# Designed miniproteins, single chains, part 53

Each design is a single chain, and the fold is of that chain. pLDDT is the mean over its residues in the fold that is shown.

## One batch from the design tools (miniprotein)

Design m1942
Fold by ESMFold2-Fast:
Structure m1942 (fold): chain A 63 residues (1-63)
Amino acid sequence: LPSPEQLDLEVEIALLEMQKAIYEKELERAVKNGDFETAEKYRKEIEELNKQIDELRKQLESL
C-alpha cells in the first residue's frame, strides 16, 4: 500500500494535471477567438503548473 505521503503527493500531482488540462483548453479557446492577452496569461499559468508538477514528481521519486 502507498504511504500517506506518497498518496498526498500523487493526489496533488493529479489535481495540478487536471488544472493544466483546463488551462490548455482555455488557451486553445482564447487563441481561436483572437484573445492574445488571455492566451498569454494561460501560457504563463501552464508553464508555472509544469514547474510545480516536475517538483512534486521529484519529491515523489525521493520517497
Scores: mean pLDDT 86

Design m1943
Fold by ESMFold2-Fast:
Formats: structure tokens, sequence, C-alpha cells
Structure m1943 (fold): chain A 69 residues (1-69)
């Protein structure tokens, strides 16, 4: 619900999220490739010490929405 520039605060995470979205929307991409991309994004967000806890929560929330969609 609360999305306030958090995704834009880390260009690398945003780029990974965009790449993951492209893979999710591409029916020719393998299930393994889609999962690997989403897991890579999640791991990058979780491991990034520069992200505030609130920014991490917002980015992970977006990722969870993409996984559910």
Amino acid sequence: ELVLDAAALTPAALALLSAATDLLLDPSASEEERRAALEAVRAQIEADPALSPEAKAALLGLLDLWLAA
C-alpha cells in the first residue's frame, strides 16, 4: 500500500525488478529462469546494506505482488 519512491531509491534493484517483470511476461522464458530472476532480485534487496528497513519492505512487497500476479 505504501509505495513512496522506495523502488526508485535503488536503481540496481529497480533494473532487476524490471528485468524480472519482462521474464514473467515472456511465455517463452522457462519457469526456472523466471524463478531465478525473482530470487536474484529478492536476494539483492535483502543483502543491500544501503537500503533502509522501510525501503526493503516496500521493494519486497512489490516483488511479492509480482510473484502473486
Scores: mean pLDDT 66

Design m1945
Fold by ESMFold2-Fast:
Structure m1945 (fold): chain A 60 residues (1-60)
Amino acid sequence: SEKKKELIEEAKEQAETLTAEEIKYQIELLKSRKPELSKEDQEIVDEVIKVLEEILKKKE
């Protein structure tokens, strides 16, 4: 799953440059779109949300 790892790393890098409010907005967008995705993509989105929530905690 090289693509999964790459997407997670990209999301992490972008989130480090975002404000806490922008990260919260991204999490809500991902959560709202998650039900419309395949199970495989939902798994990737869950990992991305975890990374975003971890970075958000450091910025709050």
Scores: mean pLDDT 80

Design m1946
Fold by ESMFold2-Fast:
Structure m1946 (fold): chain A 61 residues (1-61)
Amino acid sequence: SMPLEEGIEANIKAIEKAFENTPGRTREEIVEFVRRQIEELRKLGYEEIAERIAEKLEELE
């Protein structure tokens, strides 16, 4: 099984690429999607991972 940390890096890079190449309307949809992922991670007890993703999202806004 792939380490969870590698999955986080891939997810962060995907968010970054989407923000760089996407119009403002689609960025709103990406932000909403990412917020949902953060909430799900917190429910599963992955607080540190959720915080890393939240920090990256805030940098891109």
Scores: mean pLDDT 71

Design m1947
Fold by ESMFold2-Fast:
Structure m1947 (fold): chain A 101 residues (1-101)
Amino acid sequence: SKPVSELSPEEAIARLREGIAEGRKRLTPEEIERYRELLRQGLLSLGLSEAEAEAVVNNEEDVDLLTLILQADALEMRDALALLLARASPAVQRYVAALRA
């Protein structure tokens, strides 16, 4: 496989998505629910309403996108992060902006 530094932003996102999917297969239902609860608490702590936080954590696409954004940010994949943020819902964008402030 190619080094991460030689990946396009789209290839980097695809690799992250594969890694997240493989990690998810190793989690119990209790661990998945705990992760969802941690995301919900994080959203609330940054000033989102209960309704906004529940909408994000109950939307599989928003949870997956948020997980990809957090991983891309942690790995300093700047171009991949920019592409993911452009696709994010307003609630996810507000959460990420607050985390990066």
Scores: mean pLDDT 76

Design m1948
Fold by ESMFold2-Fast:
Structure m1948 (fold): chain A 54 residues (1-54)
Amino acid sequence: SLDEEVERIVAEAKANGGEVELPDDPYLRRKAIDALRKLGYEVESPFSTKARKV
């Protein structure tokens, strides 16, 4: 499910020292960015390929 994919991305970010590659799918990307931002991650621009914890 979409929620499972978002949880996987969040877990990957935590495992990778606070950085993760964002998915190409626009819908999944938006959901992942929303979840990561709530956890203190930032995305440099709408076109960024990565999110990083601040």
Scores: mean pLDDT 81

Design m1949
Fold by ESMFold2-Fast:
Structure m1949 (fold): chain A 64 residues (1-64)
Amino acid sequence: AEAAEQAALERTQRYGDENLPAVKAAFKAAHEAYDNTEGDLPTQLTKASEAGAAAYRAEVARRA
């Protein structure tokens, strides 16, 4: 039933494979920032977003 959705995810994964380390670094940094930030949810989400974006840019720049 989900075969078409699974195929689409697999194609997206393959196109993302060259950038997968940057994506993984971004998610890891965002998660760590979220867990280590005290405050309300919007503040935690903002800090997580900033950390993730910074990690993604750093990893992309390192590989360029």
Scores: mean pLDDT 69

Design m1950
Fold by ESMFold2-Fast:
Structure m1950 (fold): chain A 67 residues (1-67)
Amino acid sequence: MEELEKLGKEVEKLLKIATPEQKKKAFEAEKEGVKQLEEARRAGASREEIMKLVKEQLEKIIEILKS
């Protein structure tokens, strides 16, 4: 939980300095991530699996914003 908060804060910081192109790519990645989370929840994924998926998605967004 604390780890996800730290990743979320990092995304917020990077978004403030990101280019419009980086923001668009990050936004598209976030849309895909939300759909994956919805599908996982419907499939009865555990809270632990959902948290892992969220962490992977946030890390992916951070990489996009650093590119």
Scores: mean pLDDT 80

Design m1951
Fold by ESMFold2-Fast:
Structure m1951 (fold): chain A 64 residues (1-64)
Amino acid sequence: SADTYLRAASAETGLPLATLRELLARLLNGVSDEEILAELQALGLSPAEARGTLAALRVAAKEA
C-alpha cells in the first residue's frame, strides 16, 4: 500500500508522515517533480535525500 512506502520514507528522512502524505497528495494533483524536490530540500533534505524521497512518493502514487 502507499502507506508502507510513506512510513519507510518517514523513518529514513525524519520527516513527519503527515508531511509526506501532503506531498503525495500534491504529486497526485499534478505538481511537478521539480517542485516536490524543491519543497523537500526546503524541509532540510539534501539533493540526494530529496531524490530518494521523491522516488518513494512516486512508488506510493502508483499504489494509491
Scores: mean pLDDT 85

Design m1952
Fold by ESMFold2-Fast:
Structure m1952 (fold): chain A 58 residues (1-58)
Amino acid sequence: GPEAEEAAERADRAAARAVATGSASPQDAKNMGLEAKRAAEEGDAEKAREYAERAESL
């Protein structure tokens, strides 16, 4: 649904930012973005949001 898709987009943007800015864990950010996308595909908005928040904290 829209909420899960928005959370996955947030995670993807956070992962891209972490890679671009030289974050200490760019691979972890990418993995969190992938997990958020999987959760969104499953319709799990809460799980997608959790991974988005983790990606944004890197």
Scores: mean pLDDT 78

Design m1953
Fold by ESMFold2-Fast:
Structure m1953 (fold): chain A 80 residues (1-80)
Amino acid sequence: SAEEAYKKGLELEKEGKYEEAEEYYKKAIELDPNFSVAYENLAILLKNKLGKYEEAEKYLEKSIELGVKELEEAVKKVTE
């Protein structure tokens, strides 16, 4: 599942296996394209450990976009 791939990415990152963690976060996103937390952690990993700043910025923007959509939906559910 997306959650299992994401969890494996977290475990690999904790072990210092940053390139392998990147692949598992990307797998989590492939399985669930709306998994905002996976985009966020991938962006942080790319920037802070792998020096892939341009790629990190793209994933961070996607994470923010998904967070905004989730907030909009939550507001609708409370006000309806």
Scores: mean pLDDT 79

Design m1954
Fold by ESMFold2-Fast:
Structure m1954 (fold): chain A 59 residues (1-59)
Amino acid sequence: SEMDQLRAQLGKLNKQVREYERAGKEVPEELKKQRSDLLSKLGDLQHKEMEKRKEEEEK
């Protein structure tokens, strides 16, 4: 599902962030923004999927 793909991308970004932190390097701003964007998209998608499930169960 699209949600699983976004979660996989988030996991990859979190791994990259940890690698920077372990190396004592500052996490690039672009990675922080990408993570924020993915979290926002995941939240919106979860809300939409929850609404669709309720409508499908009422059919």
Scores: mean pLDDT 76

Design m1955
Fold by ESMFold2-Fast:
Structure m1955 (fold): chain A 59 residues (1-59)
Amino acid sequence: DAKKKAEELLKKGAEALKAGDTKTAAQHFQKAANLLVNEAGVSIDEASAKVAAAVAEAK
C-alpha cells in the first residue's frame, strides 16, 4: 500500500516537474520519500535514490 502510494507520488512529481510546476513537484517528492521511509521500511538512502531517479526521468 505505502509503496504503491509513494510510486504514484513519484509519478505525479515527475509530471509536475515536466509541466514547470516545481513547487508541486517538490511537495509530491517529499510525501513520497516520507511514505517510503516511514511506511514501507525503505532506508533514507534508497528513498533519496528513488526521488533522484524520478527527477532525472523528468529532465
Scores: mean pLDDT 80

Design m1956
Fold by ESMFold2-Fast:
Structure m1956 (fold): chain A 75 residues (1-75)
Amino acid sequence: HMENILEQAKKWIESEDPFEREVGQALLEIAYSIAVKNKDKEGLELIRKTARELLKNPAVKDFAEELIKKVDEAL
């Protein structure tokens, strides 16, 4: 389930639609919050991997850097 959620979030973030991009970012933040609450280290590593892949997109690079920092602090 986590991998499917992260793939969907990435797809929306890479969308040309600004609304879909914001929804995808919100979905990643929700996934992060759930993983932290559940102490899900594997989920946090998957979120980190997804955020690293988003670093190549200038439109969301700052968001991706912030998310990586938050995941590293939670691990």
Scores: mean pLDDT 84

Design m1957
Fold by ESMFold2-Fast:
Structure m1957 (fold): chain A 74 residues (1-74)
Amino acid sequence: SEAERASKEEIENAVLEYVASKEPEGASAREIAEALGLSVSTASRALRRLEKQGLVERKKDGKYVISEKGKKLM
C-alpha cells in the first residue's frame, strides 16, 4: 500500500517535471513513456491523475501542458 503510493507519487512528479520542460508545446503519453522508461498506460494514468488535480491540461491535439497551478507548484 505505502510502496504503491510512493511509486505513484514518484511517477506523477517525474511526469509533471517532464511536461513542464516541454512548454509551450507539451507532451503526449507516448513521449513521456519513452523519455521516462514507463509504459504508455502508466504515463496515461499519471497524466489523468495530474489533470484531475489541475496541474496539467489536455490540448485538443492530445498533448498535455502544465497549468498555471502546476507552474506555481514547481
Scores: mean pLDDT 81

Design m1958
Fold by ESMFold2-Fast:
Structure m1958 (fold): chain A 76 residues (1-76)
Amino acid sequence: EEEEKLKKAQEILDEAQAYRDSATAEANGLIAKGDEWAKRIGPENGQAFRDGAAALLAEADARYQKLVDEANKLIE
């Protein structure tokens, strides 16, 4: 059923967005912590937190794209 496939695709997209939002919030927390650390002990330590945030976002983006592709296949 077309409606069933659209519903399932939307559920996958909603879960993917929620996951990405959570990862983004965590990454933003790491960036904020890195900025605070950089002010106290130098930019090198702040950069480590920002690098961690970038890695987290890259993983989240990869998973998000996979879920979007799965949802798109359901409605094609």
Scores: mean pLDDT 81

Design m1959
Fold by ESMFold2-Fast:
Structure m1959 (fold): chain A 66 residues (1-66)
Amino acid sequence: MSALERAEELGRRAIELAEEGRVEEAQNMAVKAIIVGGDAKDEEALRVGEEAAREVRRITEKLGLK
């Protein structure tokens, strides 16, 4: 599995966890996606992770401020 594919999978899981209200786990998955991109020096994978982190924040805020 490429770094990009792994970052996309981790990002997708992060978003799903955020939608379920599992905010801490969602943040951890988004961070892992960013780390995968950074470790592989894959700028596209890094961007995918960063986008997932932003989307997790947006969903968390939407779900009712905790």
Scores: mean pLDDT 80

Design m1960
Fold by ESMFold2-Fast:
Structure m1960 (fold): chain A 56 residues (1-56)
Amino acid sequence: SMEELAEKMAREVKEYLLKAGVPEVVAEAVAEYIKQLVLEGDTELANMLLERAKAL
């Protein structure tokens, strides 16, 4: 479901940001934004941001 995809992508982006040394408050805010994007159907932007986080 889109909800399961949103939770998965949000969790994954948070993990990458935390590994890169991003403060937890900021990582949580970005994860919530990714979750909202997926739930609204903007999976392209959500995936782009996840790939950026992976590249840190």
Scores: mean pLDDT 87

Design m1961
Fold by ESMFold2-Fast:
Structure m1961 (fold): chain A 58 residues (1-58)
Amino acid sequence: GKLYRAVKDFSSPSESFLSFKKGDLIEVLKELGPHFALGRNLKTGKTGIILKSYLEEV
C-alpha cells in the first residue's frame, strides 16, 4: 500500500484502532472511506483502523 507518516500520537483501548506515535511510518492497506483507512504500523507490525487526518504523504 501507500506509505504515510503519522503527524501526531494516537492511542485507543479499542483493538479495532491502530495506535501510533508521531513520526511512525504507516502503510495504508485499504481505503475505508473519506476519513478512515486500514493501516499497518511498520515499527510495531500491528494493523488497525486509522483516521486519515493523522497522516501525511511521504
Scores: mean pLDDT 85

Design m1962
Fold by ESMFold2-Fast:
Structure m1962 (fold): chain A 55 residues (1-55)
Amino acid sequence: SEVDELRALRDQVLAFLDGQIAEAEANGDSATVARLRALKAETEAWFDAQIAAAE
């Protein structure tokens, strides 16, 4: 279903962003960490809205 596909894509994208955040944190790049956390929050909100609309 479209909902299942969106959930799977959400999980993949958020896992990727979590990996990028962890790498930036390990490198001490606080500016990149802040940007990626903001992007993650926006990405979560977007997927949640798309999933709700598809239900």
Scores: mean pLDDT 88

Design m1963
Fold by ESMFold2-Fast:
Structure m1963 (fold): chain A 62 residues (1-62)
Amino acid sequence: DKAKKLFEQAKKEIETASRLAQAGDWEGMREHLERARKLVEELAKLLGKSPSEVEKQIHDSL
């Protein structure tokens, strides 16, 4: 399922960004958050939802 793959990829990017922020790597954090944003937008379009709704679902799963 394409939706499941996008969800898992976005979740992984957010987890990576969080770890980089803890290490003080703000540039790496921003790069991974940007990747997560694009994945969330693609997933939202696929599901017919808003990006904010998809983002909330991903964070609720963390």
Scores: mean pLDDT 83

Design m1964
Fold by ESMFold2-Fast:
Structure m1964 (fold): chain A 74 residues (1-74)
Amino acid sequence: SKLEELQKEVLELIRKAIEADHEELLALADKYASKAEEYEKAVKEASEEFKKELKELEEELKELRKKRAEEKKA
């Protein structure tokens, strides 16, 4: 199912964030995982919105990671 696939992708992002040892990223990912579980209970129509949020979270995580790297470099 689409919701299961989205949830699996979210969980993988969270696992990567955890292993990266980022408290901020972990909190953000944790919040997203909670939202993913909530959406799983909702109607399938929410899957499209969840996909959008997943993509936005991915971009946010990547941007935060890059920003931190740049700040460390400076």
Scores: mean pLDDT 67

Design m1965
Fold by ESMFold2-Fast:
Structure m1965 (fold): chain A 95 residues (1-95)
Amino acid sequence: SMQAAIEADRIVWEALREAAERYFAAKGKPPPPDSVFGLMTGVDELFGALPDDFRLEFLERLAEIRDKYVKGEITAEQAREEVRRIMDEALERAL
């Protein structure tokens, strides 16, 4: 549904913002600006630190979680937990 798609996008963007903020903190940098462009720049820096093979796998896993949630196969809480787990793996690999 459209409502499920909007919620899925919100879950992913909130997790990406948190991951970018954690990455910047670990590097001793101020958090990315609280704007769409600030978030995009922060996410780009995090993604640039990931190994190429893991970056592709990361994007595929996020797409799979989004698809499962939109189809009603998992709950919003399950989607949040799966996304957080992938973000934690990404941060471990980037740092």
Scores: mean pLDDT 82

Design m1966
Fold by ESMFold2-Fast:
Structure m1966 (fold): chain A 68 residues (1-68)
Amino acid sequence: MKEEGEKKIKELENMARSLAPFDPEAAERIRKLVEEAKKYVDKGDYEKANSIIDEAERLAREALLRRR
């Protein structure tokens, strides 16, 4: 679903922004995955977009845990 994917992408963009001062490498990787996911959403390939979003969410979660 496009709307759900766009919401998750926005959340990931916010996570990347929050991580940028502490882990710029993780923030950059998440941002690149978000850009890739947006391209698949624009093409109507929601299966691929969701897979990329899930990967980005995992990376964001791991980066936040690493900061502890």
Scores: mean pLDDT 78

Design m1967
Fold by ESMFold2-Fast:
Structure m1967 (fold): chain A 65 residues (1-65)
Amino acid sequence: MLEEKLEKAAEEIARALYEGNYEEARKLAFQAMQWIKEKAKSDKEFMEMLNLFTELTTKKIKELT
């Protein structure tokens, strides 16, 4: 499902940030943004998916700190 893919990407980004691998975190974030852009059928859907992804990433970062 869409949420599962975004959560997995958020977890991988949070891990990369925790490990201090900022280049990998940027690469993963870029790939996730490209996937969201390809899957979103409207600007509204794009913003909703982006907001969900941001929430999930923030949550995963907080869980590691």
Scores: mean pLDDT 80

Design m1968
Fold by ESMFold2-Fast:
Structure m1968 (fold): chain A 63 residues (1-63)
Amino acid sequence: GAERAAMAAAVGAAAGGGGPEAAKRSGDLITQGNGEEAARAAAEAGGEDTPAGRASMLSAKKY
C-alpha cells in the first residue's frame, strides 16, 4: 500500500541526492495520499537523471 510507496519514494529521493529532508517529505506526501506532490519532491531532490530519482518518481506517481 501507500507505506511501501512512501518508503520507496523516500529511499529514491535520498539516493538521488536530496538527502534526509527530501526523503522525509516525499514519503510523508505519499502517506497523505498526495502522489503528485511526492513525485515533484522526488524530482526536486535528485532529479530524473538518476536511476534512484526515476524509481522514486515512478513510485510516487502510483499514489
Scores: mean pLDDT 60

Design m1969
Fold by ESMFold2-Fast:
Structure m1969 (fold): chain A 67 residues (1-67)
Amino acid sequence: SVEELLARLSPVGQEVVEAARNGDFEKAVELAKKLTPEELRLIAEVLRQSDDPRLQALADYFEVLAK
């Protein structure tokens, strides 16, 4: 579930998801630079569960960064 994925994130990872959900994509991307590839993949999974195409696009971006 999304809640289980969120529980696996660091405090910074949780801030990235919150910023993204609030539409603050600049903040989400800047905070994401501090994260491991593994945590970027977890965030991408959380964001991909959204019906918002902007959050899905951000998920795709984080997956590319995590490669």
Scores: mean pLDDT 85

Design m1970
Fold by ESMFold2-Fast:
Structure m1970 (fold): chain A 81 residues (1-81)
Amino acid sequence: MEEEIEKLLEEAVRKLEEAAEAIEAGDLEKAEEYAREAERLIEELLKLAREAGIEEEAAKRALEALAPLQERARAAYEARA
């Protein structure tokens, strides 16, 4: 369970990195695809964490890992919008 949650988090981080890179490159359509994939991975991660009784801990780890990437993507999106 925890190992599966960790894998989902790693995939979500990768997708957000790809999304930020796509925004910086001007490929907003591709960036949106990657961002939506990351959102689905995080939703699945939180569902598994809730079932395992570790939702709060998993959410905190996800926020720590994802916050810098989400901020980078948001800033890049605003600059290009």
Scores: mean pLDDT 75

Design m1971
Fold by ESMFold2-Fast:
Parts: C-alpha cells; structure tokens; sequence
Structure m1971 (fold): chain A 76 residues (1-76)
C-alpha cells in the first residue's frame, strides 16, 4: 500500500515537476492519492493532515503524506 502511494507521488512529480525539491503541492498530492486508489474525499482529508504537518504552507513531503495516510486509515 505505502509503495503504491510512493510510486504515484513520484509519477506525478515526474510529470509536473516538484513545487520545491522534495516537496509537492496539495493538487499534486491529491492527484497521486487518486491514482493510488483513494476516493476524492479520502485524498482531501489526507492532504489536509499532511499539509498541517509541513514546515512550509501548502507543501508536503512524501513522508508527511505517508504519515497522514496512516492517520486517516486509523479513522476509517
């Protein structure tokens, strides 16, 4: 499961470029989560949590996204 998310994040980063090296925007993370098989509602919830964990507003690292996925799956 985590590997599919990492692969999807890397694919989106390759296609669109990173917002900053090692960081992705909310729209890029949402797109990657949808490709990994999450619903739009799940993807938006994960993005909100990941963004709040970030040091840079609106930008997320791969590890912050994975941590947010674990939080959402614990609630669902």
Amino acid sequence: MHQRIRDALREVEREKGPALPGYLSRSQVREALLRAGFSEEEAERIVEIAEKRGDIGGLMTESQVIEAVEEVLKEL
Scores: mean pLDDT 75

Design m1972
Fold by ESMFold2-Fast:
Structure m1972 (fold): chain A 113 residues (1-113)
Amino acid sequence: SAEELAEKAGELGYEAGKTRDKELAKKAAELAKLAAEQGAGLAGGAAGGAAGGAAAAGNAEAAKLGAEAAALAAEKGAGAAAAGAEVAREGGRLAGNEEAARAGEEAARRARE
């Protein structure tokens, strides 16, 4: 289900951050985006977790993908996605990926509308 994708994305994001695994971080971000595309209620949180894990792992590309997932989740459920979008913004900023940070900030702004 979409919720199972979101849960798995969060789990893999946490593990990637803990182990500093850049490939696992990318997989987590990819699953978070799939969960967001399917409208999972947990997608915002999953995207935030994936982006944060990517930042910890030092994978800027995965952080950007996580921020994109957060933006998509925010567009589908503004109130529920806001916290995930903020975490994705911070994750992108910490990874040194200005594009990912801006995507996360835009998603957070839209979620707060």
Scores: mean pLDDT 70

Design m1973
Fold by ESMFold2-Fast:
Structure m1973 (fold): chain A 86 residues (1-86)
Amino acid sequence: SRIDELTQRAVELARRLRAGDTSVEPEYEKALVEIARETFRERGDEQLAEEIAQLVKEYFELKRNNAPKEEIDELRKKIQELVRKS
């Protein structure tokens, strides 16, 4: 239920970002971090939940700081790999 609610909010925020409303980027980041944390917490791995939540925060921080695409892509792949293994 909570994950479904957070996912619906993230979808709406993503739609607004795609339409050019960048003011919602911080809320979108927060929603994705909360989805990651809640998803892995439900699986009983609280340590993995916090690790993935932290990596998602780092991903958005790199984007805000205009980090090189290679660094952003590397972190994105790491997050995707951890999510797939879980």
Scores: mean pLDDT 78

Design m1974
Fold by ESMFold2-Fast:
Structure m1974 (fold): chain A 75 residues (1-75)
Amino acid sequence: SEAVERVERLVEEAGRAAREGDLEEAERLAREAAELATEAAVEAGEIAEEDRERVLEEATARGVEMAKKIAEAAK
């Protein structure tokens, strides 16, 4: 699916930015990936509309934390 492919690309780009020490870019890409993945899941009926905001916040926090850990490990 197009949405899955776009999310995978954003996650890969976020990982690259984090490894290169560009944490601001990595966090931006991680947030974009979380938004796209959450929208796709809601449209697919896997997540209820009323849970959209909570799931997005959780996914974004997880992505940002992962980017920070990757950046720290790359030092």
Scores: mean pLDDT 83

Design m1975
Fold by ESMFold2-Fast:
Structure m1975 (fold): chain A 60 residues (1-60)
Amino acid sequence: SAAVEALRAAAEGARAAEETLRALAAASSPTDREGYEAGAARARAIADEYEARAAALEAA
Protein backbone atom coordinates (compact mmCIF):
# COMPACT_ATOMS: atom_id res chain seq x y z
CA SER A 1 0.00 0.00 0.00
CA ALA A 2 1.01 3.65 -0.35
CA ALA A 3 1.15 3.94 3.45
CA VAL A 4 3.56 0.98 3.75
CA GLU A 5 5.74 2.41 0.95
CA ALA A 6 5.78 5.84 2.64
CA LEU A 7 6.78 4.31 6.01
CA ARG A 8 9.57 2.28 4.38
CA ALA A 9 10.82 5.40 2.57
CA ALA A 10 10.80 7.29 5.90
CA ALA A 11 12.73 4.43 7.56
CA GLU A 12 15.30 4.52 4.72
CA GLY A 13 15.70 8.30 5.22
CA ALA A 14 16.26 7.79 8.95
CA ARG A 15 18.86 5.08 8.23
CA ALA A 16 20.65 7.46 5.84
CA ALA A 17 20.68 10.08 8.63
CA GLU A 18 22.14 7.46 11.03
CA GLU A 19 24.93 6.66 8.51
CA THR A 20 25.75 10.37 8.06
CA LEU A 21 25.83 11.01 11.83
CA ARG A 22 28.08 7.97 12.44
CA ALA A 23 30.46 9.21 9.71
CA LEU A 24 30.53 12.64 11.42
CA ALA A 25 31.15 10.96 14.79
CA ALA A 26 34.13 9.03 13.35
CA ALA A 27 35.62 12.27 11.95
CA SER A 28 34.96 14.39 15.07
CA SER A 29 36.70 15.29 18.34
CA PRO A 30 35.74 13.13 21.38
CA THR A 31 33.42 15.88 22.72
CA ASP A 32 31.55 16.31 19.41
CA ARG A 33 31.55 12.53 18.79
CA GLU A 34 29.22 11.88 21.75
CA GLY A 35 26.64 14.27 20.29
CA TYR A 36 26.78 12.70 16.84
CA GLU A 37 26.60 9.17 18.29
CA ALA A 38 23.51 10.16 20.33
CA GLY A 39 21.95 11.59 17.15
CA ALA A 40 22.76 8.37 15.25
CA ALA A 41 21.12 6.26 17.99
CA ARG A 42 17.97 8.43 17.75
CA ALA A 43 17.89 8.12 13.95
CA ARG A 44 18.14 4.31 14.29
CA ALA A 45 15.27 4.26 16.82
CA ILE A 46 13.13 6.35 14.43
CA ALA A 47 13.96 4.00 11.52
CA ASP A 48 13.05 0.95 13.66
CA GLU A 49 9.71 2.58 14.59
CA TYR A 50 8.82 3.24 10.94
CA GLU A 51 9.82 -0.32 9.95
CA ALA A 52 7.71 -1.77 12.77
CA ARG A 53 4.69 0.31 11.67
CA ALA A 54 5.15 -0.78 8.03
CA ALA A 55 5.36 -4.46 9.09
CA ALA A 56 2.20 -4.11 11.22
CA LEU A 57 0.27 -2.62 8.28
CA GLU A 58 1.46 -5.42 5.95
CA ALA A 59 0.29 -8.02 8.52
CA ALA A 60 -3.19 -6.45 8.59
Scores: mean pLDDT 89

Design m1976
Fold by ESMFold2-Fast:
Structure m1976 (fold): chain A 61 residues (1-61)
Amino acid sequence: SREEILNWVKEYLKENSTSVPEWSAEEITTFILTLMEDENVPEEKRSDKEFLKELFDKWFG
């Protein structure tokens, strides 16, 4: 679900960014949505947890 994906990304960002602990849930959500739009991620892939893991690992891992 979207909630599971948002929680997963939140935990991922906490481990890979020093700024994330100070971000609100709204700021994290906005960042994720902006990131997906900027990379032209297809709508069907925006709920694909495996695809998003590979994408975020390339960007932040």
Scores: mean pLDDT 64

Design m1977
Fold by ESMFold2-Fast:
Structure m1977 (fold): chain A 65 residues (1-65)
Amino acid sequence: RDELAEEIAKHYGISVETAKEAIDLAERMINEGKSLEEIARELAKRFGITLEQAYDIVLKVKEYL
């Protein structure tokens, strides 16, 4: 959702485009059956954010899915 991407972008100081890509990847990996920790690690590595930031994004995506 657009609102979620804007909120994440503001909170972590990333672009809305990057936030949308992170949300999309997290959703795909959740559907693939990956663990929260595994998804967070992939997001952190791919988008250059901390594991804590990535974990929060994954939890938010799971909540709205």
Scores: mean pLDDT 80

Design m1978
Fold by ESMFold2-Fast:
Structure m1978 (fold): chain A 62 residues (1-62)
Amino acid sequence: PALLAVAARDYEAKTPEDLSVRRGDVLEILEVDNNGRLLARSLRTGREGLVPRSVIGNAGAA
């Protein structure tokens, strides 16, 4: 099953590799890096990118 998480706050992409999200967006977690960032895909927009772990509230089952 996919690992899903909910954005706890809004985040605006600061680089081309980052993903912009809104509070309450459901994100599919693709990879966790060692620098406190997640590679995620937004289920709302279908876009992929990096978000800080601090943006994510809790992970849930798909």
Scores: mean pLDDT 75

Design m1979
Fold by ESMFold2-Fast:
Structure m1979 (fold): chain A 75 residues (1-75)
Amino acid sequence: MEEREKLRKEAELHVAAAVGLLLREGYRDLAKRVVEAFKKGDVKDLDQLRDTALALGYRRTAEYLDRARKYLEKL
C-alpha cells in the first residue's frame, strides 16, 4: 500500500548513517550487526543495538537507529 517503499528507503538511509558513524570510529562488528538486523527486519535487535550505542556514548548513532526502527515498525 501507500508509500511502504518510501518508509523502507527512509529506514535504509538512517541505518546507512548509523553504520557510517560506527565504521568511522572503527566498530566494524557493531556496524555489521546493524546491517544484518536491518536486512532481517529485526526491530528487537535494532532496539538492543540502539541501547548499546547509547550506553557507549554514541548518541548520534543511537538517534539514527531509533529513527530507523520507527520507520520499520510502520512497514
Scores: mean pLDDT 81

Design m1980
Fold by ESMFold2-Fast:
Structure m1980 (fold): chain A 56 residues (1-56)
Amino acid sequence: EKDALVAELERLLEELRERGEGWTPESVARRVAFARQADVATLRERIARLRAVLAE
């Protein structure tokens, strides 16, 4: 389950990078590395926030 949440977070961060708002491949990788050490509840909160930002 945690690996699936980390993969989803990475996908959302890559989508933000594609939109060009200062995200770099290095900054995405750094965020993903921190996510791997977070608990499931923290990951779900971060994913929810990223989804809200990406929603149109």
Scores: mean pLDDT 75

